# Designed miniproteins, single chains: the designs that were tried, part 106

Each design is a single chain, and the fold is of that chain. pLDDT is the mean over its residues in the fold that is shown.

## One batch from the design tools (miniprotein)

Design m3933
Fold by ESMFold2-Fast:
Structure m3933 (fold): chain A 73 residues (1-73)
Amino acid sequence: ADLTADAEGFVKAAEEAAKKAEEALKKGDLSKAAAYLAAAKLLAALAANSGNKEAEERAREVLKKVDELEEKM
């Protein structure tokens, strides 16, 4: 399936988006942080539903990070 083929790409993009969201929150840019958090959540959800065990585990870590950052907003 297409999603399983791109699992590594989705999780890497999710990790990158989560890092950018954290940096935006540290700078007080809530609008930019919200956009990156939304992107990280979507990409992590795609990776988590890919059927790739490694990508699923990494995606769960991204989703935990997103939840922590959303609590700071």
Scores: mean pLDDT 80

Design m3934
Fold by ESMFold2-Fast:
Structure m3934 (fold): chain A 90 residues (1-90)
Amino acid sequence: KAEQYFVEGIIAFSEKKYEEAIEYFDKAISLLPEDSKKRAVALYLRGKALFELGKLEEAIKDFEEAIELAEKLGMEGLVEEARKLKEEAE
């Protein structure tokens, strides 16, 4: 279920298992509602995992989608962090 994949993704990310984190966040994002805060966080964290693996173009796309969704949901902190990492990836 979406919440389980989201939590597993966070655990894998915290253990620096970035490839596993990406797989879990892929599943979570596919199942989470489009306008959910968890979806914005999952996009941001998948982007961070992609960034750590040097997949900069894919990371930028995830940061862009996370920023757009986070702005709609009033998640100012996530918008700031995602913008900073997007600039580093460029």
Scores: mean pLDDT 88

Design m3935
Fold by ESMFold2-Fast:
Formats: C-alpha cells, sequence, structure tokens
Structure m3935 (fold): chain A 58 residues (1-58)
C-alpha cells in the first residue's frame, strides 16, 4: 500500500477512527468518501479511519 507520515497528532473520537501521533508512519489501505482513508498505524498496529489532511504521502 501507500506509505504516509502523520503531520500532527490526531485523537480518535469514534471506535472506527485511528489515533495518530505526529511522525507516525501509516500504510493506506483504502481511500473513502469525505477525504478519509482507512490506514494501519505501523507503530501501534491499529487500523481505522483518519483524515487524509493529517497525512503527508511518502
Amino acid sequence: GIKATAVEDYDATTPDELSLKSGDVVEILAIVEGGLVEATNLKSGAKGLVPLSKLELL
């Protein structure tokens, strides 16, 4: 998949969302409606939805 880095912290507000810390590397699994992506945080192994605006593509 596509690798990206978190540009800022993001706290999940629902169970379907992924929490990020600035500098975390994620693998994008799918692009969904509304500018969200489904991703795996490679540091934590967690999966969920995160805004694409919180990521810088590698």
Scores: mean pLDDT 81

Design m3936
Fold by ESMFold2-Fast:
Structure m3936 (fold): chain A 108 residues (1-108)
Amino acid sequence: SNLEEALRLLDEALRLIDEALASTDRAEQDRLLERIGDLLARALELFLGDPRATPEQKAQAVALTKEGFKLLQEALESTDRAEQRALLEELRRIVEELRALVLEVQAA
């Protein structure tokens, strides 16, 4: 289903955030952040296409994903590893909120 695939993509994004936090190579970190962005975009597309999600839930998913993209851009532009780490930890919280929203729609 669209929601099962969205959950899979969000779980992959969470794994890649952990890999980016553990990485000591800037080029690897940047590649992981770009892939996280692709996963979030695809998860949003699948969620927005599911008829079980209400307009309000879809609006929440768009808002959370927009915040996630802002955090990803700030992390890619950051030259301070401590700042990048804080941004990635905040991104993790946003992805966990998106995951919870998908689970709520599945339970309805």
Scores: mean pLDDT 90

Design m3937
Fold by ESMFold2-Fast:
Structure m3937 (fold): chain A 102 residues (1-102)
Amino acid sequence: DPRYRAAVELAEELAKLISDDPEKQERLLKWYRRHIDRLREAAKKGDPTAQARLDRLAEVAEQIRSMETEEEKIELIKKVAKDIGVPENAPLEIQILTVLSL
């Protein structure tokens, strides 16, 4: 599933923006892989909400892939987080985790 792969690649990219600590990145990615595996299985079973979430994660992943700098990637994540109701003054980690939880 290309949407699943895009979501995982997005999480790997964004985990680097949260922390340079490989152990913290690995803990985040283990949690996220469990979340996205469940979302993918729900989408395969025809859950329209799960399908829409995977589609949106794939769109965000494609946009992040087109960005050349970490600053551009951060600004895009802030815009997506705002669109889904995250307060502008929330820590970047919270904005990233909320976007990934989409």
Scores: mean pLDDT 81

Design m3938
Fold by ESMFold2-Fast:
Structure m3938 (fold): chain A 64 residues (1-64)
Amino acid sequence: MMLSREEVEERVEELRERMRSLSPEEALRLVREELDWISKHASEELVRYAERRLLQAYLEHLAA
């Protein structure tokens, strides 16, 4: 069953919170694992959306 946009957004927000206590290297690993998982459970359009959202979350983590 493929993910909805709402489910992707929920996963991005959860990952954003989890990244707050991680090093940049650990955060990047989580982003890569999450994107790989989403790519197997979402449409191509939704994967592109998730990639952009995950990248934004990672960049915010680096700026903190």
Scores: mean pLDDT 81

Design m3939
Fold by ESMFold2-Fast:
Structure m3939 (fold): chain A 77 residues (1-77)
Amino acid sequence: MSEEEFEAEVLLALGLIYMEIGKQDYEKGNYESAIKSYEKAIELFQKAIELATGPLREEAQRYLDEAKKFLEEVKKK
């Protein structure tokens, strides 16, 4: 594993943590906090995509697309 691959994995993991925080805030009706968490997840997944290759990059892209969908849904509230 290269340093770039390891960094991409760490960024992906952090993005997933922010996705979970955003989902919890959304369930509680804390929409402003949910928006901030999803925006942070998007930033982290974008950075992971820049550093990742192959399956890891594809996984990061899928999570980026999911985070964008959740962000649009919470903005409607």
Scores: mean pLDDT 86

Design m3940
Fold by ESMFold2-Fast:
Structure m3940 (fold): chain A 55 residues (1-55)
Amino acid sequence: MEEAEKYYQKGLEALEKEKYEEAIKYFEKALALDPDNLEAKQYLNIALSRKKVLE
């Protein structure tokens, strides 16, 4: 996988495990490498929203 895609996949895995802070970091890294990844932007917003509700 390309590095951006690898971090995006790690973000999805962290979301599945409800590790929202970890997911946020991975999606931010994916977007730093590929800022046009719309899916990473959407999931980053989801992770941020869920972190706010649970913490």
Scores: mean pLDDT 79

Design m3941
Fold by ESMFold2-Fast:
Structure m3941 (fold): chain A 115 residues (1-115)
Amino acid sequence: SEYEEALERVRELTKEMKEAAETLSLEELIKLLKERTAELVAAVRDPRLRALIAGMTELTIEVLTEEDPERALEKIERARRALERDPRLSPQEKEVGLELLEGAREVFEIVEKKK
C-alpha cells in the first residue's frame, strides 16, 4: 500500500538524517531535510498523506531551530498528542505521522548532543 511505502521511505529518511546530523551544520541539515522531504512528497499520490508529511517537516524544522531544548521537546509532545487525538486522521495516517515525529525527536537529540 502507499502507506506501507511511505513508512519505509520515512524510516530510510530518518536513518539518513540521523547520519547527516552527526556531520552537517544545522543550516545544511535543514536544507537536506527540505530537499529529501520534497522528493518524498513528490513520490506520494494521496493529497492527505502529502499534507501530513509536509506539516510534519515544518514541525521538525521548528523543533530543530528552537533555542530552548525543553520547548523543542514540548513541541514534539504536543504534536504527538494532537496526532493521536485527531479524529480526521486514519490509523495509517497516524502511524506515518508518529513515525515522522519519532524521527524528528531522534535527529533533535543528536543535534543537541553536538552543542
Scores: mean pLDDT 87

Design m3942
Fold by ESMFold2-Fast:
Formats: structure tokens, sequence, C-alpha cells
Structure m3942 (fold): chain A 110 residues (1-110)
């Protein structure tokens, strides 16, 4: 859900930005590409495959949509890393023993 939601949100922001500054034909073309991308994401197609296919089209609207999907993927991956770091007790325990601050706060006060 996180990946799909982040990508869809990035697509919505890209549409809003283009609507503010672009001609109606470019906006309409981008809306059609966004709808196609949403449908494919809901069908389980990897976002990386959608990015590659859109970039292969070579037009401005497809490039904007591909860039938006890539941003959404990167935001989702960053969110997943933060979540795993915060909720994985094994990773948290391993990090507590790593050199960065070599002592846990309680040990440093001894």
Amino acid sequence: ALLREAVLQALDLAVAAVEASSDPETVERMRRLVEEARRRLEAGVPPEEIIEELRARGDEAARIVADAIEVGVELARAGTRIELTGVDPAERAARATQVGEPNAAGAALA
C-alpha cells in the first residue's frame, strides 16, 4: 500500500503543477498517461516497468509522468527504510552496538 499510495500522490502533485503552468493539450495527455499508470499499478505492474515504458515514448507528458512515478518510488523506499529502522528490534539492537557513539547513553553516564 505504501508504494502505490506514494506513487499516486506524486502523480497527483505532478498533474496539479502542470495544470498551473502548461497548455490544456499537455495537461489532457498527461491525465491520460496518469490514468493508464494508475490502472497498471493497481494491476500489480512494477512501477519501474511503467517508468521505462513511459520514458521510451520520448514525449514531454510521458517524461513528467515517469519522473513523478520515480519520485513516488524513492519516497516510498525512504519511508520503508525509516519504518524498518524504527520497528525492527534486531536491527535496532545491532545499531546500538555499532561505532557511531560506541556506548549506549546509559553506559556513557557510568
Scores: mean pLDDT 66

Design m3943
Fold by ESMFold2-Fast:
Parts: structure tokens; sequence; C-alpha cells
Structure m3943 (fold): chain A 88 residues (1-88)
């Protein structure tokens, strides 16, 4: 996923700050009207957290699908890609 303000949607991402542990986070896509959308994954659970997406937070994100081994439920999260591709 490549979230940008100019695409008509804002992405809220939670739980990715400062932890050395890799955690799947739940995210929502908010349209320009502030409405929550999960169009591609209607089975996905979302968390409503009041953090605004800004142009400073724009970047490349990966959609991650994980199954909780305890509940058997699928969750969808976003992981921000901090590494450059092709310039290794």
Amino acid sequence: MKPKVGDGYLLEVTGLAGDSRKRLVEAKVVNEKGELEFKDHPEARGILIGKDFSKKDEGEYALVLERDPETGLWSIGLAKILEKKKEL
C-alpha cells in the first residue's frame, strides 16, 4: 500500500512507534470525509484511534495478514517500510 493524502484517503497506523518487537498493528483507511473504509478486506477488524495522518507520515506501507493462533481469527495490519528498495 502507498498511502498519500492526494489519493483521497488518509491512513491511520498505530502501535509502530519505538518498539523493538515486530508487532502487527491494526489500521484504518479514512477517506476525505472522515469515513472509515475496509473495502478490500471486509473481514478485517479496525481500531479507531485519534491520530491524524500527515504528509510527514507519507511512505510505503506493506499490507500484512496474520492469523491469531489462539482465536483463529485473521487480522490485517500495516507495516511502514523504512528501508530503501533497490539501493542495498
Scores: mean pLDDT 41

Design m3945
Fold by ESMFold2-Fast:
Structure m3945 (fold): chain A 57 residues (1-57)
Amino acid sequence: GPGAEAAGRALGVSAAAAEAAARASQGTMDHLYRTAKALDEEKRAAYGAAARGLEPP
């Protein structure tokens, strides 16, 4: 269905973009890596805050 096709295409494009960045330009890869790392850190911080919110008062 459309959702499965869109998901497959997005994953394929993402993987191809990551490979191209890693092979074509170290500088570009470093920039993408730092952006992804910052986003991951924000997600982890939000997850940690949510987990703390589950603690008994």
Scores: mean pLDDT 67

Design m3946
Fold by ESMFold2-Fast:
Structure m3946 (fold): chain A 61 residues (1-61)
Amino acid sequence: MVSQREADLTLAWLREEMDKAGVPEEVKEEYLARLREALEAGDVERAREIVDEALKLAKEL
């Protein structure tokens, strides 16, 4: 069970990490929207998968 505070912090953190890596704004918003949906659904496994995908993309830039 993810609290709203934890969800907000996770979203803010991921946005900052993608911004540092130079991920385009459109791609950042796509990943953040997907992550928000997973967190709102309480799907922690899906949220983790989305974060891993976004970080892998950032590493490949």
Scores: mean pLDDT 79

Design m3947
Fold by ESMFold2-Fast:
Structure m3947 (fold): chain A 80 residues (1-80)
Amino acid sequence: SDREKAEEYLKKAVEALQAGDYEKAREYAEKALEYARKAGDKLLETQAKLLLAEALEKLGDTEEAEKLREEVLAERRAAA
């Protein structure tokens, strides 16, 4: 399912971040976000956005990382 694919790509993104493979971490986090959106799973979307932001920050794409973190913060505030 799309949810299972999102979970697999999240796991791969975490493993890539731990290995220091930041480009692979970005690719896997982007795939996780794509499948989380297709699944309609907001929790998986949030997790994918945070992993993507971390990978982007490690790659020096700090502005894009900050935008993703602000989106997550805004979504959490709206849900609370």
Scores: mean pLDDT 86

Design m3948
Fold by ESMFold2-Fast:
Structure m3948 (fold): chain A 97 residues (1-97)
Amino acid sequence: MEVTEEDIKYVNEATKYLAEAIARAREVDPAVRPILEKMAKYLTEMKVYAYSGKDKENFQKYAKKAIEYANEAIERAPPDVQELLRKVKEYFEKVVK
């Protein structure tokens, strides 16, 4: 199945929340930063597959990997960053259906 316009909207929303989480984490918790950087790399991979529109399987594969790192980051992050990361995870889960 092809990556949909709705999937692209979810990726764009996840991008906004992840960028804000990374900015806040830089000032608050250095231990969370490497995890967020891995999530950003996987989000970049998702965008490549999303904009090509040809590989839903790889798009979902990288979303699943990003969810694993989101769970780890949420456990370690302070409450305001946790809320942002839960939003990122929610959008990744919407594309993994």
Scores: mean pLDDT 79

Design m3949
Fold by ESMFold2-Fast:
Structure m3949 (fold): chain A 56 residues (1-56)
Amino acid sequence: ARERLEELVRTSAVAAAAVHEASKISDREELERILEIAEKQNPLAAEALRLYLELM
């Protein structure tokens, strides 16, 4: 999980931006809401956010 997240952040600007924004939020419920929105808009951002939540 961690290695895949690091790869996504290095190779995708959208994934990097999603993780950067998520890192500012400490509330898990708000992060899960952001993930739900990302799943509809960008699958790479959604994958990165899912991995980030798994590592919390």
Scores: mean pLDDT 78

Design m3950
Fold by ESMFold2-Fast:
Structure m3950 (fold): chain A 109 residues (1-109)
Amino acid sequence: SLREQIEELAERLKKILEELRARLPEIAPLVEKALAKIEDLLARYEAGELSAEEFREQAGEIKQLLGDIGLEALRLVTDPAERAAILARVREGLRLVNEIVSLAEEELA
């Protein structure tokens, strides 16, 4: 189902966030905020409490948090290879959020 696909993508997003937190504990507060926001979005979506527009707005906040996580991580990490790895994980996270939004819009339309 679309809901099962959204849940699978969200679990992948959570794993990326947990990987980033494990790699760089200093960003833990931002990661915890992003994880809480993802859990809230999914719970409200599954409860039928969100319109397509509201889903996009909440997903936009998650994307902003991913951007903040990336920027903060890059302020703390100077090694070029580690910086590239962090950027790749943040980009994958943003891609997953966009895919989640597309699937949610298919169900909520």
Scores: mean pLDDT 88

Design m3951
Fold by ESMFold2-Fast:
Structure m3951 (fold): chain A 66 residues (1-66)
Amino acid sequence: MSERELLLRVIGLEIRAIGALLDGDEEAAREAVERLRELAKEAEEAGHLEVAEYAREVAKKLEEML
């Protein structure tokens, strides 16, 4: 998976998580946070450190809103 593909997946999950939070769907929001953490690990292992850091920051902020 390319850096751009990983970044687009992170952005997609962020949008889904925000939508879930607005709807009060905490379960869907928690699932999106877990997927973001998995993508952060994949990005880090692939050497895409900036994408990994962004994914971790997004996951942390979303988790704080839960």
Scores: mean pLDDT 83

Design m3952
Fold by ESMFold2-Fast:
Structure m3952 (fold): chain A 85 residues (1-85)
Amino acid sequence: KRLELLQQIEEHLQQALEAAKQGDFEKAVEHLRKALELLKELGAPESVLEELEEEIKRLGEAKSVEEAIEEIHRFAGLVQEFLQS
């Protein structure tokens, strides 16, 4: 189950990035929220979930494709940091 959840998280991060590249920030936010729910199921601590929620909020407030990609990259970095701890 852990490997399946990790695969789904990876897929949602990739889909969020593709949506952001197309200027669809609402769809990118949707995919990051799905990744967040999967991370919660993996047992990510509240502090990590709160940081990820802030990145989702920043993505929703992004004014350019470049900003949206940067926020998704930051979200992915936080996910990777948690998974490698």
Scores: mean pLDDT 85

Design m3954
Fold by ESMFold2-Fast:
Formats: sequence, C-alpha cells, structure tokens
Structure m3954 (fold): chain A 65 residues (1-65)
Amino acid sequence: MSEQEIIDYLKKNYGLSEKEARSLIDIVKNRDTEEAREHVKLYLKQKGLSEEQAEEAIEYVKENL
C-alpha cells in the first residue's frame, strides 16, 4: 500500500490532518517502541480519538507500511 493511501485512510477514518498522518507514519517507521506508541496514543486521545481508535490507527499504519 502506498504512503498516500495510508494518509487518506487516516484522514477519512480518524479526522487527522495530512501533517498528523505523516507524523504518525514517521513515528511508526522510526520509533517503533512501546513508549513511543503510548506517547502517540496520548496525543491522538487529546485530538478526540478513543484509546481503542488510537491503537487501531497505529496498528493500521504498521500493517500497511
């Protein structure tokens, strides 16, 4: 799957901006640690996602990279 398809999915399903979607992809690619994932989940929850939705967004990026 292309990076742009992942961005479009995150924008449509989680209401992320293109910059936020690109940042999530970068973090998953380059900082795939438990601590980095927890930090990203907290950020996404502050943006209005549930903990479950934040986890789903992270897993979607991991599975489609």
Scores: mean pLDDT 78

Design m3955
Fold by ESMFold2-Fast:
Structure m3955 (fold): chain A 78 residues (1-78)
Amino acid sequence: AADGVLESVRDVRAWLDAHGSSRLSPEQVEEARKKLDLAEEYARQGDVEKGADYLGEAYRLMGATPEQAENAKRGLIG
């Protein structure tokens, strides 16, 4: 569960590093990175639900629908 959040944060960071500047505004990239940092921090503390919540918020900032973000979150927390 925590490892799943950490894996997803790593994958999303890699996507932002490769594509963020061409797909998103600088402000959106900055806010998404902040949400990913929070997701990682809470997952490392064992708060998997809060980690998944912040990961969902990062997906929302990158153009995911509320439903897509919620489905991703549910997959991570079981």
Scores: mean pLDDT 76

Design m3957
Fold by ESMFold2-Fast:
Structure m3957 (fold): chain A 91 residues (1-91)
Amino acid sequence: MVSQEEIDRAMLELRLAVEITVNREDPEKVELFRRILDLVAAGDLEGARALLEEEVARHPEDSTLWRLLGTLLRLLGEEALAAEYFARAAA
């Protein structure tokens, strides 16, 4: 289903999203994002999605979580849902 090249692209897009958004964030949030990147690197995109969905449910005000979830959903092919989450992150 997901090739290693697609996983590598996912990693790059997620790392860029993290670097752009969290370079001013607290260390606890950085550790969460590193765990998400580790799951994606291992090919566990559904695990990364589940973790992000759990975090946005706890912290719906956190635009970084919505952006990362949107990026991951695009890589899973859920473009309509990704677009909604990007819109939520931009609000």
Scores: mean pLDDT 71

Design m3958
Fold by ESMFold2-Fast:
Structure m3958 (fold): chain A 75 residues (1-75)
Amino acid sequence: GTPEEAARAIEELAKKGDYVTVQEIADAASRAGNPETGAAAVGVLARKYGDIPGDMKVPREEAIEAAREGARLAA
């Protein structure tokens, strides 16, 4: 998968509810075949929040922004 496909997978997951976990972001990117985009998206969140556990709830809008920036960084 491409960074763009991984970002899309994260966005579609995020749109299903008000929150996603950090682990769900990483897993969605991995299933889309680009775990580097997931790692980059988690990195975007870590720069804002510091240490982030996998079970940390991320608001939908922030998850979508992190996915898009993660794809840009992973490309």
Scores: mean pLDDT 85

Design m3959
Fold by ESMFold2-Fast:
Structure m3959 (fold): chain A 63 residues (1-63)
Amino acid sequence: MSYDEAIGKAAPPLRQELGASTEALARAVLKAYSYIKKNNLPPEKVEEVLRRFLEEEIAAEQA
């Protein structure tokens, strides 16, 4: 599974579950890609990493 495929599968459900804006999701995806590639993480970790960054972006929008 590619990182693009893993993100494509994880992003829409996470956005709906967490009620994220399109802007928050876009920022979270960019951060997740950077982190995953830098740390050479397996695709199975994409959802976990994306959730973490998306929660961070949502918190930042509320502050």
Scores: mean pLDDT 80

Design m3960
Fold by ESMFold2-Fast:
Structure m3960 (fold): chain A 60 residues (1-60)
Amino acid sequence: SPEEFLVERVKRGIDITVKLAKEGKVPKELAEQSLRDAIELFRDRHPELAEWLEKKLKEL
């Protein structure tokens, strides 16, 4: 479905962002803000994605 495609693309983008932040190639504060914005955006419609994003935020 389009929703499944969106979820997988968001997860891929976040994994890349987290990796780059851990490598010092992206500022940690920008990565954290990006994840918080994504959690807020997806919390109601995709709660499982929001929970996954909260776990990723804790990895930073």
Scores: mean pLDDT 85

Design m3961
Fold by ESMFold2-Fast:
Structure m3961 (fold): chain A 75 residues (1-75)
Amino acid sequence: SLDELLEEFRRELEEVVEESLRNGESLQAGQDRMKALVERFGKELEEKGLATDEVERRVVEAYIEASDRFNAALA
């Protein structure tokens, strides 16, 4: 379902943050990995016909939350 896909996407973003921190990656490298995830997920949503304004808002919110967490952990 859409909610399951969004929950899995949020989980994958969290895993990228944890892996980037564990590996000592720069903020830029971690953000590039998260951006690649957003692009991949966006393509999956488009292919499934699920790309709506509401879904895009939820994707952006998940990305911002993960990015903020990564940035805070590096400070």
Scores: mean pLDDT 81

Design m3962
Fold by ESMFold2-Fast:
Structure m3962 (fold): chain A 65 residues (1-65)
Amino acid sequence: GAERRREELLEIADRVLDRYLKQGKITEEQAREIRNRLEQELEKRILSYKELADLLNQLIAEVQA
């Protein structure tokens, strides 16, 4: 169902953000901000894997600007 899909997408996002954190490319605060924004978007609509990847890339780029 939608709940399991949401959990799956958040797990994927957490793995991506953890890699960026380990590489020193983002801070823990920036990772928290990205995750919070992603959770808010997932409450509004169901994302595809492509939409998740595109949104994650956008949010990471915005916090690094």
Scores: mean pLDDT 82

Design m3963
Fold by ESMFold2-Fast:
Structure m3963 (fold): chain A 76 residues (1-76)
Amino acid sequence: SELEREIARALVAMQIAVASKGGVDELIATLRRLAEHPNPLVAEASRAALKAVEDVKDGMTPEEARQAAIDAALAV
């Protein structure tokens, strides 16, 4: 359902907010772990976020990486 997808996106966004406090590498490690999540909606949102961060991580600040990850996760 749309509600289940919204909840999955919110869970991924919360994990991004927490992990981003550890810097870009910690955020990437967390998103790689969540990409293997047994809930396919969580895994899908996390893969989208991971791709957004990895594609532009060089020169990206932790805040820019956090925002890019959240935007990508919420766009799923």
Scores: mean pLDDT 82

Design m3964
Fold by ESMFold2-Fast:
Structure m3964 (fold): chain A 66 residues (1-66)
Amino acid sequence: GRLDLATKAAAGFALGAAGDEGAVAVGRRSAIQGGADETSIEKALAAAKAGDYAAAGRLVLEGSGA
C-alpha cells in the first residue's frame, strides 16, 4: 500500500543520508510507485538528510495521496 511504499522511501532516504547512494535510488523508486511527485520526493530527501525521518515519511505520504 501507499504507507508501505512511503516507509520504504523514508528508509532508503535515511540510508542515503548515511552515505548509501544506492539506497536513495531504491527509496525514490518506492516513492514514485506510491504516486509521490518529484517536489515531494525532493523535500522528503532533504528532510532525511537533515535527520528528520518522520517528516520525510510524511512528505512522501502527502505527495502520494495529494
Scores: mean pLDDT 73

Design m3965
Fold by ESMFold2-Fast:
Structure m3965 (fold): chain A 70 residues (1-70)
Amino acid sequence: MSVEELLEKLEELIEELEKLDPETAKAARELLEKLKAKLPSLSPEEQEELKEYLELVIESIEKKIEQLKK
């Protein structure tokens, strides 16, 4: 999955989270905007590091959504 695809997936998860916990979703959205702003300045190596970071963030949000649905 590309950085752009991971950012799109994160945005979709934030939209789902916003329905369950708007305050946490707002914080996640602010993080997403900061990452999007940095993306054009990143080297290929930094983009790979960002992919790993995004995968961890996505997993964390997915787990949070699952907990909130219980």
Scores: mean pLDDT 81

Design m3966
Fold by ESMFold2-Fast:
Parts: C-alpha cells; sequence; structure tokens
Structure m3966 (fold): chain A 59 residues (1-59)
C-alpha cells in the first residue's frame, strides 16, 4: 500500500512538473491511483499529498 501510494504520487508529481497545465490528466491519474489503494490510511495520505500537488500547480 505505501509503495503504491509513493508510486502514484511520483507519477502525478512528474506529470505536474512536465505539464502543469494538464490538470485533467493529473486528476485522472489521481483518481486511478486512489482506486488502487485498499486501506483508508493509504487513501488519506495519497489524497492529502495529491491535493497539495494540484494546489501548487493551480497557484
Amino acid sequence: EEAEVEKGLAELRELLKKDPNDLEKAQEVASEELRKLKSEEAKEKFRLEAVELVAETKK
């Protein structure tokens, strides 16, 4: 679970770095990664980190 969270966040972070304006793709990737997580703890960690990454891009 933790490894899947880190992998998903890494993919999302790389997408936002290369294409900050590609928020639609970033949202799609975040949703897919969230679906792969089974534990609530992993989902919460991913959600919080993903929201922070998107907020940085949106600013």
Scores: mean pLDDT 72

Design m3967
Fold by ESMFold2-Fast:
Structure m3967 (fold): chain A 55 residues (1-55)
Amino acid sequence: SPEAAELAARAEAVGTEIARLALEKATASPAEQAALDARIAALAAEFNALSAELA
């Protein structure tokens, strides 16, 4: 369905953003790592919610 395709595209975009932030975290300072961890956690929750909608 168009809705399933939209959710799949959103999940792919969120997954890509998580990967990008994980790479950024690898070179970040400890203070920056804390902020990146919080952002990654929020995106991971969004990804899990989108994955549940697609199930």
Scores: mean pLDDT 86

Design m3968
Fold by ESMFold2-Fast:
Parts: sequence; structure tokens; C-alpha cells
Structure m3968 (fold): chain A 117 residues (1-117)
Amino acid sequence: MITLKESGGGTFAEGSSVTLTSKMTGDLKLVAEVGWFRQRPGEPLRHVASIDLFTGEVSYAPEVAGRATISYDKKNKTAYLNLSDLRKEDTAVYYDEAIDLATGKVYRGEGVEVTVV
């Protein structure tokens, strides 16, 4: 079974930056994509950033483009989301998801809270 454990949440000042980390365990050979999603208070879950683990191709939601960077350390099985120029609208629970694109099976962590003040 694949598991994800996010860290790096907390309370941050507007205009600062955060790096969220997700440590993955298990057999990742079938994981084709890793993505970060967030859920703001009272809103649905929304895409933030994704990386294709075979090609290294990245995609970003328009509202974070230019502020977000996604990366993956294959050796350490760790996904990162850096988000700069933090705004109050970035206050959310952030989830890492690992996707087996062959089966469509999604593995999700328990999430990490980010509060911007």
C-alpha cells in the first residue's frame, strides 16, 4: 500500500513563502503523477500543481502560476510544493496525491494546514 505524509504546514505571514513536503512510502513503480491539491474553508478541493514522474512535465493552476513550484526527489521519494508571495486566499488544507494513471487509483495523504495571517 502507498502512503503519503505531508509536513511543513503552520501559520505564515502574508508575502512570505512556504515549502510543503510529502514523504511517500511503498512501491511507487506504478505512480505516474504526483499532485498537490488544496481545500479552502467552505470551498471544494482544487488542483494546485502536478508533476509527471516519467517526463518531469509540470502543470500549475492559473491562480498560483508564477508563485508555485512543484518538484519530486525520486531518491528520497519526496514531493515538494513551494508557494511564494503568500496571500490570505492561500489559507487551506493541502493534500498530496499520488496517481496510478494506468488504473486511475489515487492515493492521498491526511493533509497539512496552512494559515496565512
Scores: mean pLDDT 86

